Designed miniproteins, single chains, continued (5). Designs and how they scored, part 17

Each design is a single chain, and the fold is of that chain. pLDDT is the mean over its residues in the fold that is shown.

## One batch from the design tools (miniprotein)

Design m16566
Fold by ESMFold2-Fast:
Structure m16566 (fold): chain A 77 residues (1-77)
Amino acid sequence: MREKIKEAVDLYLAGDYKGAYELLAELVGEEVALGIMTAMGLVEEGKVELAEQVVSLLPEEVQELARYAVEYMLEKL
């Protein structure tokens, strides 16, 4: 799972937003994928606290994966 989250973040950072969304939607479903994509966009804009708030609104079972995506993206920026 975490390796696929890294792949999705790498696609997002490369500008392949469609590829990132499709991969995330396959892993966690469309609604959660949109939430993770929103959090990643906020991280890219430097709005880390808002990204963490978006993650906190996601279902508990996917919050760890969403937080991992945010952390990995921050490391790559």
Scores: mean pLDDT 84

Design m16567
Fold by ESMFold2-Fast:
Structure m16567 (fold): chain A 83 residues (1-83)
Amino acid sequence: DKEILDKLKEELQKAGVAAATGNLELARKHLEEARELAKQLSDEELKEKVMEEIDKAMEALDKGDTKAAVQHVQKAIEILNEH
């Protein structure tokens, strides 16, 4: 579904910007929105790969590692763009 993919990419981009600027609360909020959108993906392989990167980004935020969080957000966006 193009609408879900577009919204998912938008939320991931917002999460990446927030993490890069040190706004951990905003980054987490957008990652949580992205995670809920990713659950709606009908492609199971795409869903698993994207969810894995979102979960890793959230774990990095929990540790205060904003660079790792941005890296995992970028990987999630790349996975979606390759689809």
Scores: mean pLDDT 87

Design m16568
Fold by ESMFold2-Fast:
Structure m16568 (fold): chain A 70 residues (1-70)
Amino acid sequence: TPLPQDEPVDFSELPEERKQRLIDIIDEGRKAGLSGVEIVERALKEDPDVTLSDIILAEAERMRKEAEKL
């Protein structure tokens, strides 16, 4: 059961440009062979205003689209 203390990470609430930017950063990191930790660090440096949860959701969304194509 999710805690009421945690604000729901609403990735969909982010502006399309910010979502796309996070996805692009993750995609570039994966193409460069970076680990998940390194990708997260890169994303946080590019957009320090986003939460770690937003970055994780962006990565999950990218992976879901890739899995759907398979």
Scores: mean pLDDT 70

Design m16569
Fold by ESMFold2-Fast:
Structure m16569 (fold): chain A 79 residues (1-79)
Amino acid sequence: SFLLPTSKRALTPEQRALEAEIQAIVDAQRARSPVASQEELDRLFALSDRLLGLAYPEEVAKSSPEERAALAAMLAAVS
């Protein structure tokens, strides 16, 4: 299911590295500015979409771009 929370699953080293990158971007953004730029949001969405593709490739392949964008945004917000 496309609603499965990744944080409750065992991650591969590649998935953990992407999660760490997302966290680092969030932390750097908070240190730099209280407001996230569109470019920072675009990067977070791209990394989150890639993480979802690695964690749930079959669900991602069957999902619309709109659904993936929504999931990537939610994953970035909780990472």
Scores: mean pLDDT 66

Design m16570
Fold by ESMFold2-Fast:
Structure m16570 (fold): chain A 90 residues (1-90)
Amino acid sequence: LGSPPLPLTPEQRRAREEALRRIDEIVEKYSPKLKEAAKQGNDEEVDKIMKEASEELSKIIPHLDLAGIGRVLRAIGDLLDAYFEGKKER
């Protein structure tokens, strides 16, 4: 099978760990806001929150491997779940 990937430098490893932590922080920050906006039926605020969350997540992508990108996709799923929960509470 192909050559193993080169090991990450200490700085690259730290940047990856920081990026993964930031994904969790973004979900925690935006999920309650998104749920409330969805509950109120404020589509403009929902779009704004989703755009802001997506922009913050996109800034992290250059620091992630494929497994980390998988965590970004799961975070998007968590944000969508918050939106649908808010909409359901209407």
Scores: mean pLDDT 76

Design m16571
Fold by ESMFold2-Fast:
Structure m16571 (fold): chain A 101 residues (1-101)
Amino acid sequence: MELTPDHSLEQISNLLSAELLSRLGAAGYRAGKEQGLEAGIAAMIAEIPGAIQAAVDRLRALGLSDEQIREILLAVRDSVVAFVSPEVAEAVEAAVDALLA
């Protein structure tokens, strides 16, 4: 689905949260199926920095301000951490906080 500047920040954050969860779930399922739960968690954590950076690059390409990008990333962080394991949640928080520093 194409993001446009006419989407609300809430609509954008909800879409990016869903996309991040899907990407993490796919990586975790693939590795976990072959090598077990620990490998699945490690694969999810490895996907996080690239996924967050790709989201930021897409938001900047849409012409969003640094303030709007920060608001969206914080909303995505808070949404995603509710649906992942504590180790994955910590990695999401660390990646978002590093980009906002």
Scores: mean pLDDT 81

Design m16572
Fold by ESMFold2-Fast:
Structure m16572 (fold): chain A 94 residues (1-94)
Amino acid sequence: LPEEVEEEILETYLRMGEAGVELLKKENPSPSELVTAGVGAVFAIGAAELAKKMGREDLYERALQVAEESAKLFKEKGYTDFAKELEERIKKVR
């Protein structure tokens, strides 16, 4: 992909991940908000993979932090199986 497109994908995925974390911080996220947050967590992992490939250390660390925070919040909300899935995907990117 052209570098400009890869940067736009990175920024978009990171924004989606960050938005998902904010939804998970609600006391009672709706089912649709939980799905959106789950998609955001996967996008954050994708952002970390792309940032690592591009040598973007700053975005790699930021994307990993977003993905790790998502996994933590899903676990705290009782979605332990999905949190484990996210944790395993994060390990593969590190």
Scores: mean pLDDT 86

Design m16573
Fold by ESMFold2-Fast:
Structure m16573 (fold): chain A 75 residues (1-75)
Amino acid sequence: STTYETRVLSGTSVHEATITLEVEVVEGTEPDGYRRTVDARILKLEATSADPAIAAALAEAVRQHVEGLRAFHQA
């Protein structure tokens, strides 16, 4: 599995959030990083922020993005 941790700053006010995403990677990436042929399944998704609404929105956006990529690659 692969874990991603990202800090996000957004809006006219600084809203800091941390996303921890652990995914199951089916296929690898090219060493140069320019081509990725990965099918990812979410094993863990956790978002933290001082604002719970921002944390919830970010978690949902990441989930939808990963699921969208899966559906696109499986079509």
Scores: mean pLDDT 58

Design m16574
Fold by ESMFold2-Fast:
Structure m16574 (fold): chain A 87 residues (1-87)
Amino acid sequence: SMMDELLEEIKELLEKIKERAEELKAEGLARVSQRAIELIEKNAPLEEILKAVEDALVMAYIEATERNDEELLELVKKLKELVKKLK
């Protein structure tokens, strides 16, 4: 379904955010991103997935701006656009 395709794209972006967080040693962001990935993989209720993804998005934005990390900022912008399509 179109929703399953959006969730897969969100998962791929969360995996990239997690990878970048690990490179930056941003352990909190890596954990929050992993939680959101696991909820998508388990087919958790959409409300639970959205909350976890929004938590990851907020933390990724804070980490990107505090570290001035352009790669993480671009991933945040892409994730925000996909999350907007779920609302």
Scores: mean pLDDT 88

Design m16575
Fold by ESMFold2-Fast:
Structure m16575 (fold): chain A 56 residues (1-56)
Amino acid sequence: MEKINRKLYDLAKNGKVEEAIELFNSLKEKTEEHILNLGLGLGLAGYLSKMPEIIP
């Protein structure tokens, strides 16, 4: 899962929010690490406010 975590972070960090969310939603097993890496990437790109929409 390390490569998926890095890809989530990279996509979100580069402002590819929709692609990052699609990748996250495609995961059969969603772990805290996946959520953390997506959140960190979104935060760095200035989209941290989108996190509550992804994690209900």
Scores: mean pLDDT 71

Design m16576
Fold by ESMFold2-Fast:
Structure m16576 (fold): chain A 70 residues (1-70)
Amino acid sequence: VEEAVKRFEEEMDKLIAEAEAKGDTRTADILRTLKAVMLSHVRENPDMTAEEIENMLKQALLVFEQLKKA
């Protein structure tokens, strides 16, 4: 689980850095908020599986893709 959480953080930071590099401050701020909320949820639910954490990352990627299209 700790490895899945670390990968989630690394992937979210990568998406945030990508948005910042493109000058998309709004997308970067949304991703930072989403990362904080999701990590808070993981801390409140210590029984979360790696699969559930992977699904959270998939949801974040969907949000990122939707923001790129807008």
Scores: mean pLDDT 77

Design m16577
Fold by ESMFold2-Fast:
Structure m16577 (fold): chain A 85 residues (1-85)
Amino acid sequence: KKEEIAKIIEEVLKLEEELLKQGKSMEEVAEELRKWLEEKGATDLIEVEVLKNPKTGTKVLTYRTSLLSEKQKEAAEKTIEGLEK
């Protein structure tokens, strides 16, 4: 099941990159990722949120999961940070 979760995260990150490349906003990307997770039956495993810095207006995607090891969480977080522009 950990293997399955890691694969889902990899696919989510690829989809995020593709959607951002298409010029979609952070909100649109988050909505598409949520729909994709629903199709995979993974909404109980991974949650997607958009956080906004109220001072700068900068928006970032945040992922929440309780099923990853700390190493997998760090790897996923680093990959997400690399895609946020």
Scores: mean pLDDT 68

Design m16578
Fold by ESMFold2-Fast:
Structure m16578 (fold): chain A 55 residues (1-55)
Amino acid sequence: MDREKAKKIVEEEVENNNGKKLDKSSINGALTAGRLNGLSDDVILEVIKEYNEKN
């Protein structure tokens, strides 16, 4: 499922950002990784939004 792949990509970016909210640079990194894995930007952005709203 695309959301599962998106969540994994976002989790890797969160780890690289020391568990902080994803900033613009980290968001761009996640979008690039998502595109390379055949995921839409919308799915990546949805997962990032959910993460940032909780944190």
Scores: mean pLDDT 78

Design m16579
Fold by ESMFold2-Fast:
Structure m16579 (fold): chain A 69 residues (1-69)
Amino acid sequence: SEAAREAAALAALEEELARMRELYAGLSEEERERGRAMLDQGEAPSPEELRQKLAMRYVVYQEQLEKLA
């Protein structure tokens, strides 16, 4: 069933988002500011900086959902 496949994919995505949330919680304020700046500029110069950028993207999604609520 397509619905069952979608449910499995959503569960996998929720697990990944939970890991990203833990990454974000583990970031320092300086790392968070750097990640947010990279989101604005749209660049990804290094794997470590990309990790920070991805973690901050999670926060942006949360902010957007909060504004829509």
Scores: mean pLDDT 66

Design m16580
Fold by ESMFold2-Fast:
Structure m16580 (fold): chain A 59 residues (1-59)
Amino acid sequence: MLSELSDDELMRRLVAADTDRSGVLTRVELRAAGFSDEDLADLGDTVSVAELAARARAL
């Protein structure tokens, strides 16, 4: 779950999920990376890696 991950680990997973280097993550890519539907509830159907990284750092 996102709440159990450090910002560094979250960033690592986001980069790994962006397998085609589009800079945009789909729900399918996030689920493949081990993110739950609950983690994705606050995200749109597509989210940029930079946007997710900024959100993690906003804590």
Scores: mean pLDDT 64

Design m16581
Fold by ESMFold2-Fast:
Structure m16581 (fold): chain A 58 residues (1-58)
Amino acid sequence: GREERLRAARAKLTAILDEIKAENPDASSSAEVKGDVVVGYFNVNGKLIKIEVPLAEG
């Protein structure tokens, strides 16, 4: 169901953020759900990086 797709999308976003955080330990991150997209925000050296992970269909 949607909850499983949301969990999968959040897991993918977390993996991406963990990789970026490993290279930039002082960077901050946050995440939010916008409809059928999980959006991550990562601030590294004053630059905002936006990562969108859409919920899988089916």
Scores: mean pLDDT 77

Design m16582
Fold by ESMFold2-Fast:
Structure m16582 (fold): chain A 94 residues (1-94)
Amino acid sequence: MKEKAIELLSQAEADLEGARSYVEAAENYLKRGDVEKAIEYAQKAIEASDNAIKLAREAMELDPSLRDHAERLIQEAEEYKKKAEEVLNKAKEM
């Protein structure tokens, strides 16, 4: 199952990169006063972050040797999710 665990971790890394890009877009739209787009991209960032966390956890379950890498990825995904939630909270005030 090493090949499947590596594939899941690679997909989690791709989803994490997606989350980062969506957070950047959400923050830029919020700065411009485009509340609707800020909410849309913040929600996409939360979904991408949740997917990255799920896939990283599945990878660790299949191959425990990937734990350190997967835990770092989960931590980064949780940080992007928090930033996206901050955008949603600020957008609600506008």
Scores: mean pLDDT 88

Design m16583
Fold by ESMFold2-Fast:
Structure m16583 (fold): chain A 72 residues (1-72)
Amino acid sequence: MKEELESRIAELEKTIDELQKKLNEVRAEYDRAVAEGASPETIARLKAKIELLEGEIDNVQRQLDSLRAELA
């Protein structure tokens, strides 16, 4: 049981890492768009992508926290 929980925790940690990398890429794209004076629509679209990725990370983090509580 503990080994199964640790395996699931490792998988979720990997998922968070991958989502964090995507978030960093979109944030860099957002910063560039703002610096280059992109349209408000373009900036809003990139901000929406950031919020979506942050939401996905939060969801996985909640799952991870739940599994970690099972190990405590």
Scores: mean pLDDT 85

Design m16584
Fold by ESMFold2-Fast:
Structure m16584 (fold): chain A 77 residues (1-77)
Amino acid sequence: SKARREAAVLYTAGNIEMIGQAIEEGKKSIPKLPPVPDGSLEEEYKYFKEAAEIAKKSGYDVAYELYQKAADLMKKA
């Protein structure tokens, strides 16, 4: 699915942004994200939405926006 490929790209970009910000801030670790589900588009939507919430709570605003876009793609698919 095109939506799944686009969401995967956004999720990867969000991970890169979180790692980059953590390095710049001198952090030893990034916040723990939920495991990737083996599942439906609805389960992938919930996964990306939870990843976005974790990023937002931890101050990773750019990663939050990217994960939220991934979630929105799964919701519309």
Scores: mean pLDDT 77

Design m16585
Fold by ESMFold2-Fast:
Structure m16585 (fold): chain A 67 residues (1-67)
Amino acid sequence: ELSPEEKLELEISKISREIGERYQADVAASGGDPAAVEAARNQALRDFLKKYIDAVIEYEKLKEKEK
């Protein structure tokens, strides 16, 4: 069974991959428009931070259950 630390690392890796793939798709759909690329990047950063915070909260809950 994965440790809480390993679960957090795996979750962050999944979040990074999924958001990175969506960002690349959004950039491709922009046709090279700098404003659309910037908007896609800002959206990806917001989504990453939200999911990262959720992952950290779950990690903390798992650590508390070990005590």
Scores: mean pLDDT 82

Design m16586
Fold by ESMFold2-Fast:
Structure m16586 (fold): chain A 68 residues (1-68)
Amino acid sequence: MIKITIKKEKTADGKEIISIVVEFEDGRLPEDLTIEEYFKQLQEEAKKVLPKIPENDVKAKRMLEAIG
C-alpha cells in the first residue's frame, strides 16, 4: 500500500514549497513497482486525501487536483 502526505516547507530564500510525499507501508521504493502501477496508486491515494485538506490550504488542494 502507499500513503500520501503533504509537506509545506519554507526555503532559506523565504520561498514556500509544497511537496507531496509518497510512502510505502512495507518500505518498498517506487522502483519496486512498474511506472504505470505506481502512478495509478498515487492518483488513487491523492484523491482520498484531497477532501480532508482545509479550505485555507488552497495550494495543497491545487497540487492534489493536478495529480487527479
Scores: mean pLDDT 63

Design m16587
Fold by ESMFold2-Fast:
Structure m16587 (fold): chain A 61 residues (1-61)
Amino acid sequence: ELEKLARELLKLPHPISRVAGKELLEGKLSAEQARIAAEAARSEGDDRGAELLFEAAKLLE
């Protein structure tokens, strides 16, 4: 599940989603970090990246 979310994040053109996706795939992203990244992605207009990162945060919690 987390691996699928990470792969989808890595396909997005936005830097925040790509960096967070890589960290998620490497097991380096915490639930809190995923929420922070999701808020940042949403602020930059990456609604899909934000959605995926909020879902990752729920799975990491």
Scores: mean pLDDT 83

Design m16588
Fold by ESMFold2-Fast:
Structure m16588 (fold): chain A 117 residues (1-117)
Amino acid sequence: SSVLDEILEIAERLLRGEISAEEAIERISELTGLSLEQARMLLASLLAFLTDLSYAEIGELLGVSQSTVSHYVNTVLSELGKRVGSVEEARELLNVLAAQGRHREVLRLLLEAVKSL
């Protein structure tokens, strides 16, 4: 969808240092109707699956601790796991889709999981 394309562009601009994490989170919240915390969980999880950044590097980018990034990713995977069978199956699905360049589908699955939180 157009909303998914806009979120992917926001993530790309953040990775290029063109916008702040705060601006990225606020824009995602406005586009999706998610809370700021849900938008942070979505962005952290998206970066974890679509980039080679470590949780520590994602934490630095988002202004949170590595343990907070880990908590966000695990929370989202637990929710997605309810739909696909398990947390391990959710992680494998997202990794396979990301490896295939299916970034929009990765984002769609993460967004639907976060909306359920």
Scores: mean pLDDT 92

Design m16589
Fold by ESMFold2-Fast:
Order: sequence, then C-alpha cells, then structure tokens
Structure m16589 (fold): chain A 97 residues (1-97)
Amino acid sequence: DPSAEAAAKLNSLKTEEELREALRDVVENSDNPAQVALARAGLRALEEGDVDLARFYALAALSSDPETAEAALEVHRARERNRAVREAARRRRELLR
C-alpha cells in the first residue's frame, strides 16, 4: 500500500534535517506537479518554523492518496491567499505613511 509506505517513511523522519532532505528529494525527482508544489510548501513551512505543517505537507507529497493530496492543496491555497492579503496590507500601509 503506497499510502502506508509513505506514512511509515514520514514516521521514520525524526529530525528537521531528515524531513528537509525528503522534501528536497521530492522537488528534484518527482514528475508530479502537485507533489512538487506540496514539497515546496513543506520546505517553506520548515523555514517558518512550523514543523507540524511541514509534516502534513510531507505526508501529502510522499503519498499517492488523492484525499490527503487534495486536503493539503486546499491548505496550501488558503495560505497563499492569506500571504497575498498580508502583502497587500503591508504595501497599503507603506503608501499611507
């Protein structure tokens, strides 16, 4: 079962460095654009210090489970929308100074 294998692999990743290496491997070697996008989202979460979010994206990136991938893509899209809103608010604040 590919989903069980992905979960087992993720559970074996005990450090942020191991998780980062696994995500980078997906970015470099996956032909699936959704997996690459999820792996990049996971790497960004690690850079922001959100290890739990990074592990969520990693499970989706390492899994062939379409429900897990769709849920993770929804979270990713919501975060990108929130990031765009924060960036727009920052620019507006600069213009009002």
Scores: mean pLDDT 73

Design m16590
Fold by ESMFold2-Fast:
Structure m16590 (fold): chain A 77 residues (1-77)
Amino acid sequence: DEEELEKRKKEGEEEIIRALEETYGSVEEGIKHVEEVIKTEVEKQIAEDPELAPLIRNGAKKALEEIKKIKEKLKKE
């Protein structure tokens, strides 16, 4: 059910935005923190498992693209 998946994604996105604002005082600061964590974790995981580097980078890229979409949405507020 496509509608149910879209609804869950929207609800999850709204919960993340709210949690970031409550935890870091702003969604923008929360996003910066998450971006730093992703960057650090990517470097660490690649150092530990270089053979998985393409998979790790692809996963991080997708996560950062989702964060970028949230950032663009916030600019409209």
Scores: mean pLDDT 74

Design m16591
Fold by ESMFold2-Fast:
Formats: C-alpha cells, structure tokens, sequence
Structure m16591 (fold): chain A 89 residues (1-89)
C-alpha cells in the first residue's frame, strides 16, 4: 500500500504542478490547453493504472473527473487540445 500511494502521489503532484506551471507561464491559450491536455492524459493513464490495482471504482471516478476537466478545455480550445490529450493518454 505505502509504495502504491507514494507512486500515485508523485504522479499526481507532477501532473498538477506541470499544469499549474503551464497556466502561469503559457500566455497563449491554445498552446496552454494543448500542453495541459497532454499532461493530463499522460498522468491520468499512470494514476489510473496504480489506483486500479487497489480500487477500480476509485480509478473510474478519477477518470470521470478528468473527462469533465477536458470537456471544459474543449469549450475554449481548438480540436488540437483533444488530440493532445489522446496522444498523452
């Protein structure tokens, strides 16, 4: 359990920090959303795999939350953002 929780924490923290950094540093909305989508896709794939080993239902909940976040980004970003997410995921 401890090892799995540490891995999840590291993956989540890294993804969240990269997303926040992009929001602060990338002033171009299109580029920011593309980069955020890619980071989310990549990070969530790894987080879901780790959580699935312990709690498959929790993994599904996290995936649903991510999909909601991406849906918000799609309303303000071009289709390239969706492609970036799929490339990372």
Amino acid sequence: MEKTLEEIKKIEKKAIEEIEKIKKEEKDEKEALKKIAYIIGKGVAEIIEEIKKVDPKKAEEIEAALKEYIAKAEKTAPKEVVEAFKKGY
Scores: mean pLDDT 75

Design m16592
Fold by ESMFold2-Fast:
Order: structure tokens, then C-alpha cells, then sequence
Structure m16592 (fold): chain A 83 residues (1-83)
């Protein structure tokens, strides 16, 4: 299910962030956004919450920026589905 796949990707993002691997963080976030495009409105809201929670946990400003950009993209996907 989408949320289980997203949780697995978030754990990979945590590992990549600890390693300072911004390219992997970016690629993993793109995978989450692709899954979100196929997700329900409720699932997208849960994904956005999980990304926002991760952004609050990180002290790496570059990782926070990438997570914030992903939350913004999720908001756009959510708005498109509400049309």
C-alpha cells in the first residue's frame, strides 16, 4: 500500500540525510511525489504530515529545504485532485 512504501522511503531518506547524500534525498523525495500522484486525498495528507514531521526533526538546512519543497509539491497535487 502507498503509505507503507512511503514509510520505507522515509527511512531511506533518514539514512541518506545522515550520510549527507543530498542527491539520494532528492531522488527518494521524487519517488514519494510519484506515489502521491496515485494516492487518495487522505493518503496525500498523511504523506505531507510525515514529511513535515521529518523536516522538524532534521537540523540539516539543505535537507529541510528539500523536504519543504516536497511538501509544497504535495499541496499542489492535493489541490489538483480536489478539482
Amino acid sequence: MVLEQVRALLEEIREAARAGDLESVRALLEQILKLASQASIEEIKQIAKMLADLARETENEEVRRLLAEAVHELTLILLEKLE
Scores: mean pLDDT 84

Design m16593
Fold by ESMFold2-Fast:
Structure m16593 (fold): chain A 92 residues (1-92)
Amino acid sequence: QGIQYAQQAIQYADQAIQLANQGNLDQAKQQLRQALEYLSRSYEILTGDSQRAQSILRAGTTGIDLARTSQQLIDMAQRIRDGAQDLIDQLQ
């Protein structure tokens, strides 16, 4: 179940990258918020660390809200993808 949430986080992050490349910042932010929520849930399920999961969600949400450029959103999406992939790789 946690791995499935990590995979969903990657999918939403990939959609956010595509939207950001098209200059659709509002839609990219919406997809990033979904990616971040799934990453946070995946982290909580796989590690049992609710405090860290909430910290990831809070910091990421602030970053998304403050982002003004497509490149900032792409960078955030890549970090979410990397975090989700690391969770998958640790469990194999």
Scores: mean pLDDT 86

Design m16594
Fold by ESMFold2-Fast:
Structure m16594 (fold): chain A 109 residues (1-109)
Amino acid sequence: DEEKRELLRRAARLASEAERLAREAARYFRDGDVETGRRKLEEALRKVEEAKRLAEKAGDERLSGMLGNAGILLRKALESDPKDAALLAQVAAGVASLAKDRAEELAKK
């Protein structure tokens, strides 16, 4: 299904962007730039929520679950002190990376 593959390709791109943004956020929190770190987390969360909607439309429950978990971690990071936010952002980046890999693999089929 070409439409399903296109949804998965878009989800992969968004998950990749979220991974990059979450990694950048973690670095900014460690460097003491809390305002930039929070901005990057908010951008990552928007990308993850969009990727999750595309994954749900594509019908892949595992991918949407992975993206949902990344979103939970990013929301928790936004509510945390900078040290905890850096750790949570790093974990969220790892989950987004796994979601990207799954979406790319599914898009090939």
Scores: mean pLDDT 91

Design m16595
Fold by ESMFold2-Fast:
Structure m16595 (fold): chain A 79 residues (1-79)
Amino acid sequence: MLSQEQREALAEALATRGFSDLAQQIVQNPDLTNEGLFQLLSDKLPSLSPEQQQVLVQVLKQNGREDLAAQLEQVAASL
């Protein structure tokens, strides 16, 4: 699972870029796994504009989550 520090850092970055709902879901889930985080992010993708999807991917890359960014880019390409 993600550490509290990792969850708080990612949540802060997401909130700063307008993803406050995702940020809140991340901080509210102390048992959040990498798989759970990916599912939460991928479930949100269809409700985002293409520009917002790119911003989300960029936030992940800038915060050391290039693995999740690559997986989300594949999900976005299937939408």
Scores: mean pLDDT 81

Design m16596
Fold by ESMFold2-Fast:
Structure m16596 (fold): chain A 65 residues (1-65)
Amino acid sequence: MLYDATEVGVLLQILGASDELLEELARLARENGGVISEAELVELLKKHGLSDEVIAEILARAKEV
């Protein structure tokens, strides 16, 4: 599944994500034409220290938006 990086970025910002995470999301999205894959999003969130439980909640929210 592909997510719009702008919508994911807004969701992460609401959840208190760091500027560093948001900048890396923007960089990955630029390489993918403004979207991020579920696999790339999971890898990014894990890299920034988020737990599997929090990642699952973020993915559920991203699918519902």
Scores: mean pLDDT 79

Design m16597
Fold by ESMFold2-Fast:
Structure m16597 (fold): chain A 71 residues (1-71)
Amino acid sequence: VGAEAAAAARSLGLDDDTAANLGRAADRLVERGASPEDALRAAVMAGKVLAGQASEDEALEALKRAVESIR
């Protein structure tokens, strides 16, 4: 999941350090019990916000879904 999130961030034009940080964030969500799909969506939405392609509200909604999947 983290490798996929990092690859998506690079495809958005983000630098390698930012991409690696988004990948680590996605992996940490999965480690806490979030679904891989929701964790990846949250990281991709955060990357899109940084790239100017999405709103902060969209990223927060994706993160909320990932956190709610932890059970």
Scores: mean pLDDT 78

Design m16598
Fold by ESMFold2-Fast:
Formats: structure tokens, C-alpha cells, sequence
Structure m16598 (fold): chain A 70 residues (1-70)
């Protein structure tokens, strides 16, 4: 788990931040598909944007599942 998360973070480090539309799509995925609270989804996506960790849709799903299954 930790190694996979670290590898994903390093892969997307320094990539452009999500647009507001992309951020909303990622939040919507967490809320609708992972059934997590919207505030938790917003916090995760904001953290990713602030730290310039902006994975594509597929890698985002993997990262979100790793972080929300805690």
C-alpha cells in the first residue's frame, strides 16, 4: 500500500493542477462511486491540487480507493 501510494505521488509530482471542472469530476466520482462524504472528497482533491499531485482518471480512482478505505 505505502509503496504504491508513494510511486503514484512521484509519478504526478509537478504536473499541472486540475481545472475547477476536473476537480469537480474527481469529487463527484468519490461521492457517487465510492459513496464518501462530499467534504472528505473536497478535502482530498484540494490536497492533491495544492501539492500538484494531479493523476489521470484511472490513477485517481486507484489513489482515492487507497485513501478512502482507511
Amino acid sequence: MYKELQELVEKYKGKPAYSDEEAEERIKYIVEELKAPREAAEHLVEWMRKNKINPDKEDFKKLAELLMNG
Scores: mean pLDDT 74

Design m16599
Fold by ESMFold2-Fast:
Structure m16599 (fold): chain A 65 residues (1-65)
Amino acid sequence: MTSEEAREKAIAGVEKTGTRAAAGAAAHDVILYGEGKEKEAGERALRTALEGGSAEEALKHLQEG
C-alpha cells in the first residue's frame, strides 16, 4: 500500500464512521506506510485520538498530510 492509498482509506473510514477508534486505527496505517509530511500527519492524528480528541480533529490532521 502506498502512503497516499493508506491516507485515502484512513480519511474515508473516519468520515464514514465518525469514531475516534477508527481515526486511531487509520492514523496507524498512515504512519506505517507514510513518509515525511504524511507520516507526521498520521502521528498527529494518532496522538489526537489517544489524548481524547475528537474524530473530526484527527481527520483534520490526516487531511493536512
Scores: mean pLDDT 74

Design m16600
Fold by ESMFold2-Fast:
Structure m16600 (fold): chain A 68 residues (1-68)
Amino acid sequence: MKLTEEEALEIERLVVRGIILDDPSIARPALEKYFGKEFADEVIALLEAGKYEEAGRLVKEKLEEKLE
């Protein structure tokens, strides 16, 4: 699926919110909707493991790939 700039910002906000609240699953519905379950599972696993830099990089690369 292609993303709007607004949708991309919402995904980033949900990922950051998941980190702040120590509940990475907050980002899951948006990640699954736009990038699929497999990608969402990988990002959530990285966030749960405290690998925030790796998770952020994957999300950024995927957002850049899917932006119109």
Scores: mean pLDDT 78

Design m16601
Fold by ESMFold2-Fast:
Structure m16601 (fold): chain A 91 residues (1-91)
Amino acid sequence: SAALQRGLELGEKGIEAAQAGKLEEAAELLEEAIRLLDEADPADPLVLAARASALAALGKVYEALGEREKAAELFAEAERLRAEAAALAAA
C-alpha cells in the first residue's frame, strides 16, 4: 500500500536525520513512520523489522535528549518486534 511505502521511506529519512544529529526532525519522522507501519500487515516480517528499526532509532533520539526511561522502553519494544520478525521469517 501507499501508506506502507510512505512509512518505510519516512523511517529511512528519520534514521538518517538521527545519525546526522537532527534530533527534533528525526523524532517527528520516526513517530510518523511508526504510526504508518503500525497500520500495515503485522504478520509481514519486513514490516516488523522496519518498525523495530524505527523504534530503535527513536530510542537513540530520546537517549540523546536525556529521556533514558523512554529510550529503554523503545529499545525493549524494538527487540521484541525484531525477535517476532525473525521467528516469522524462519517459519
Scores: mean pLDDT 85

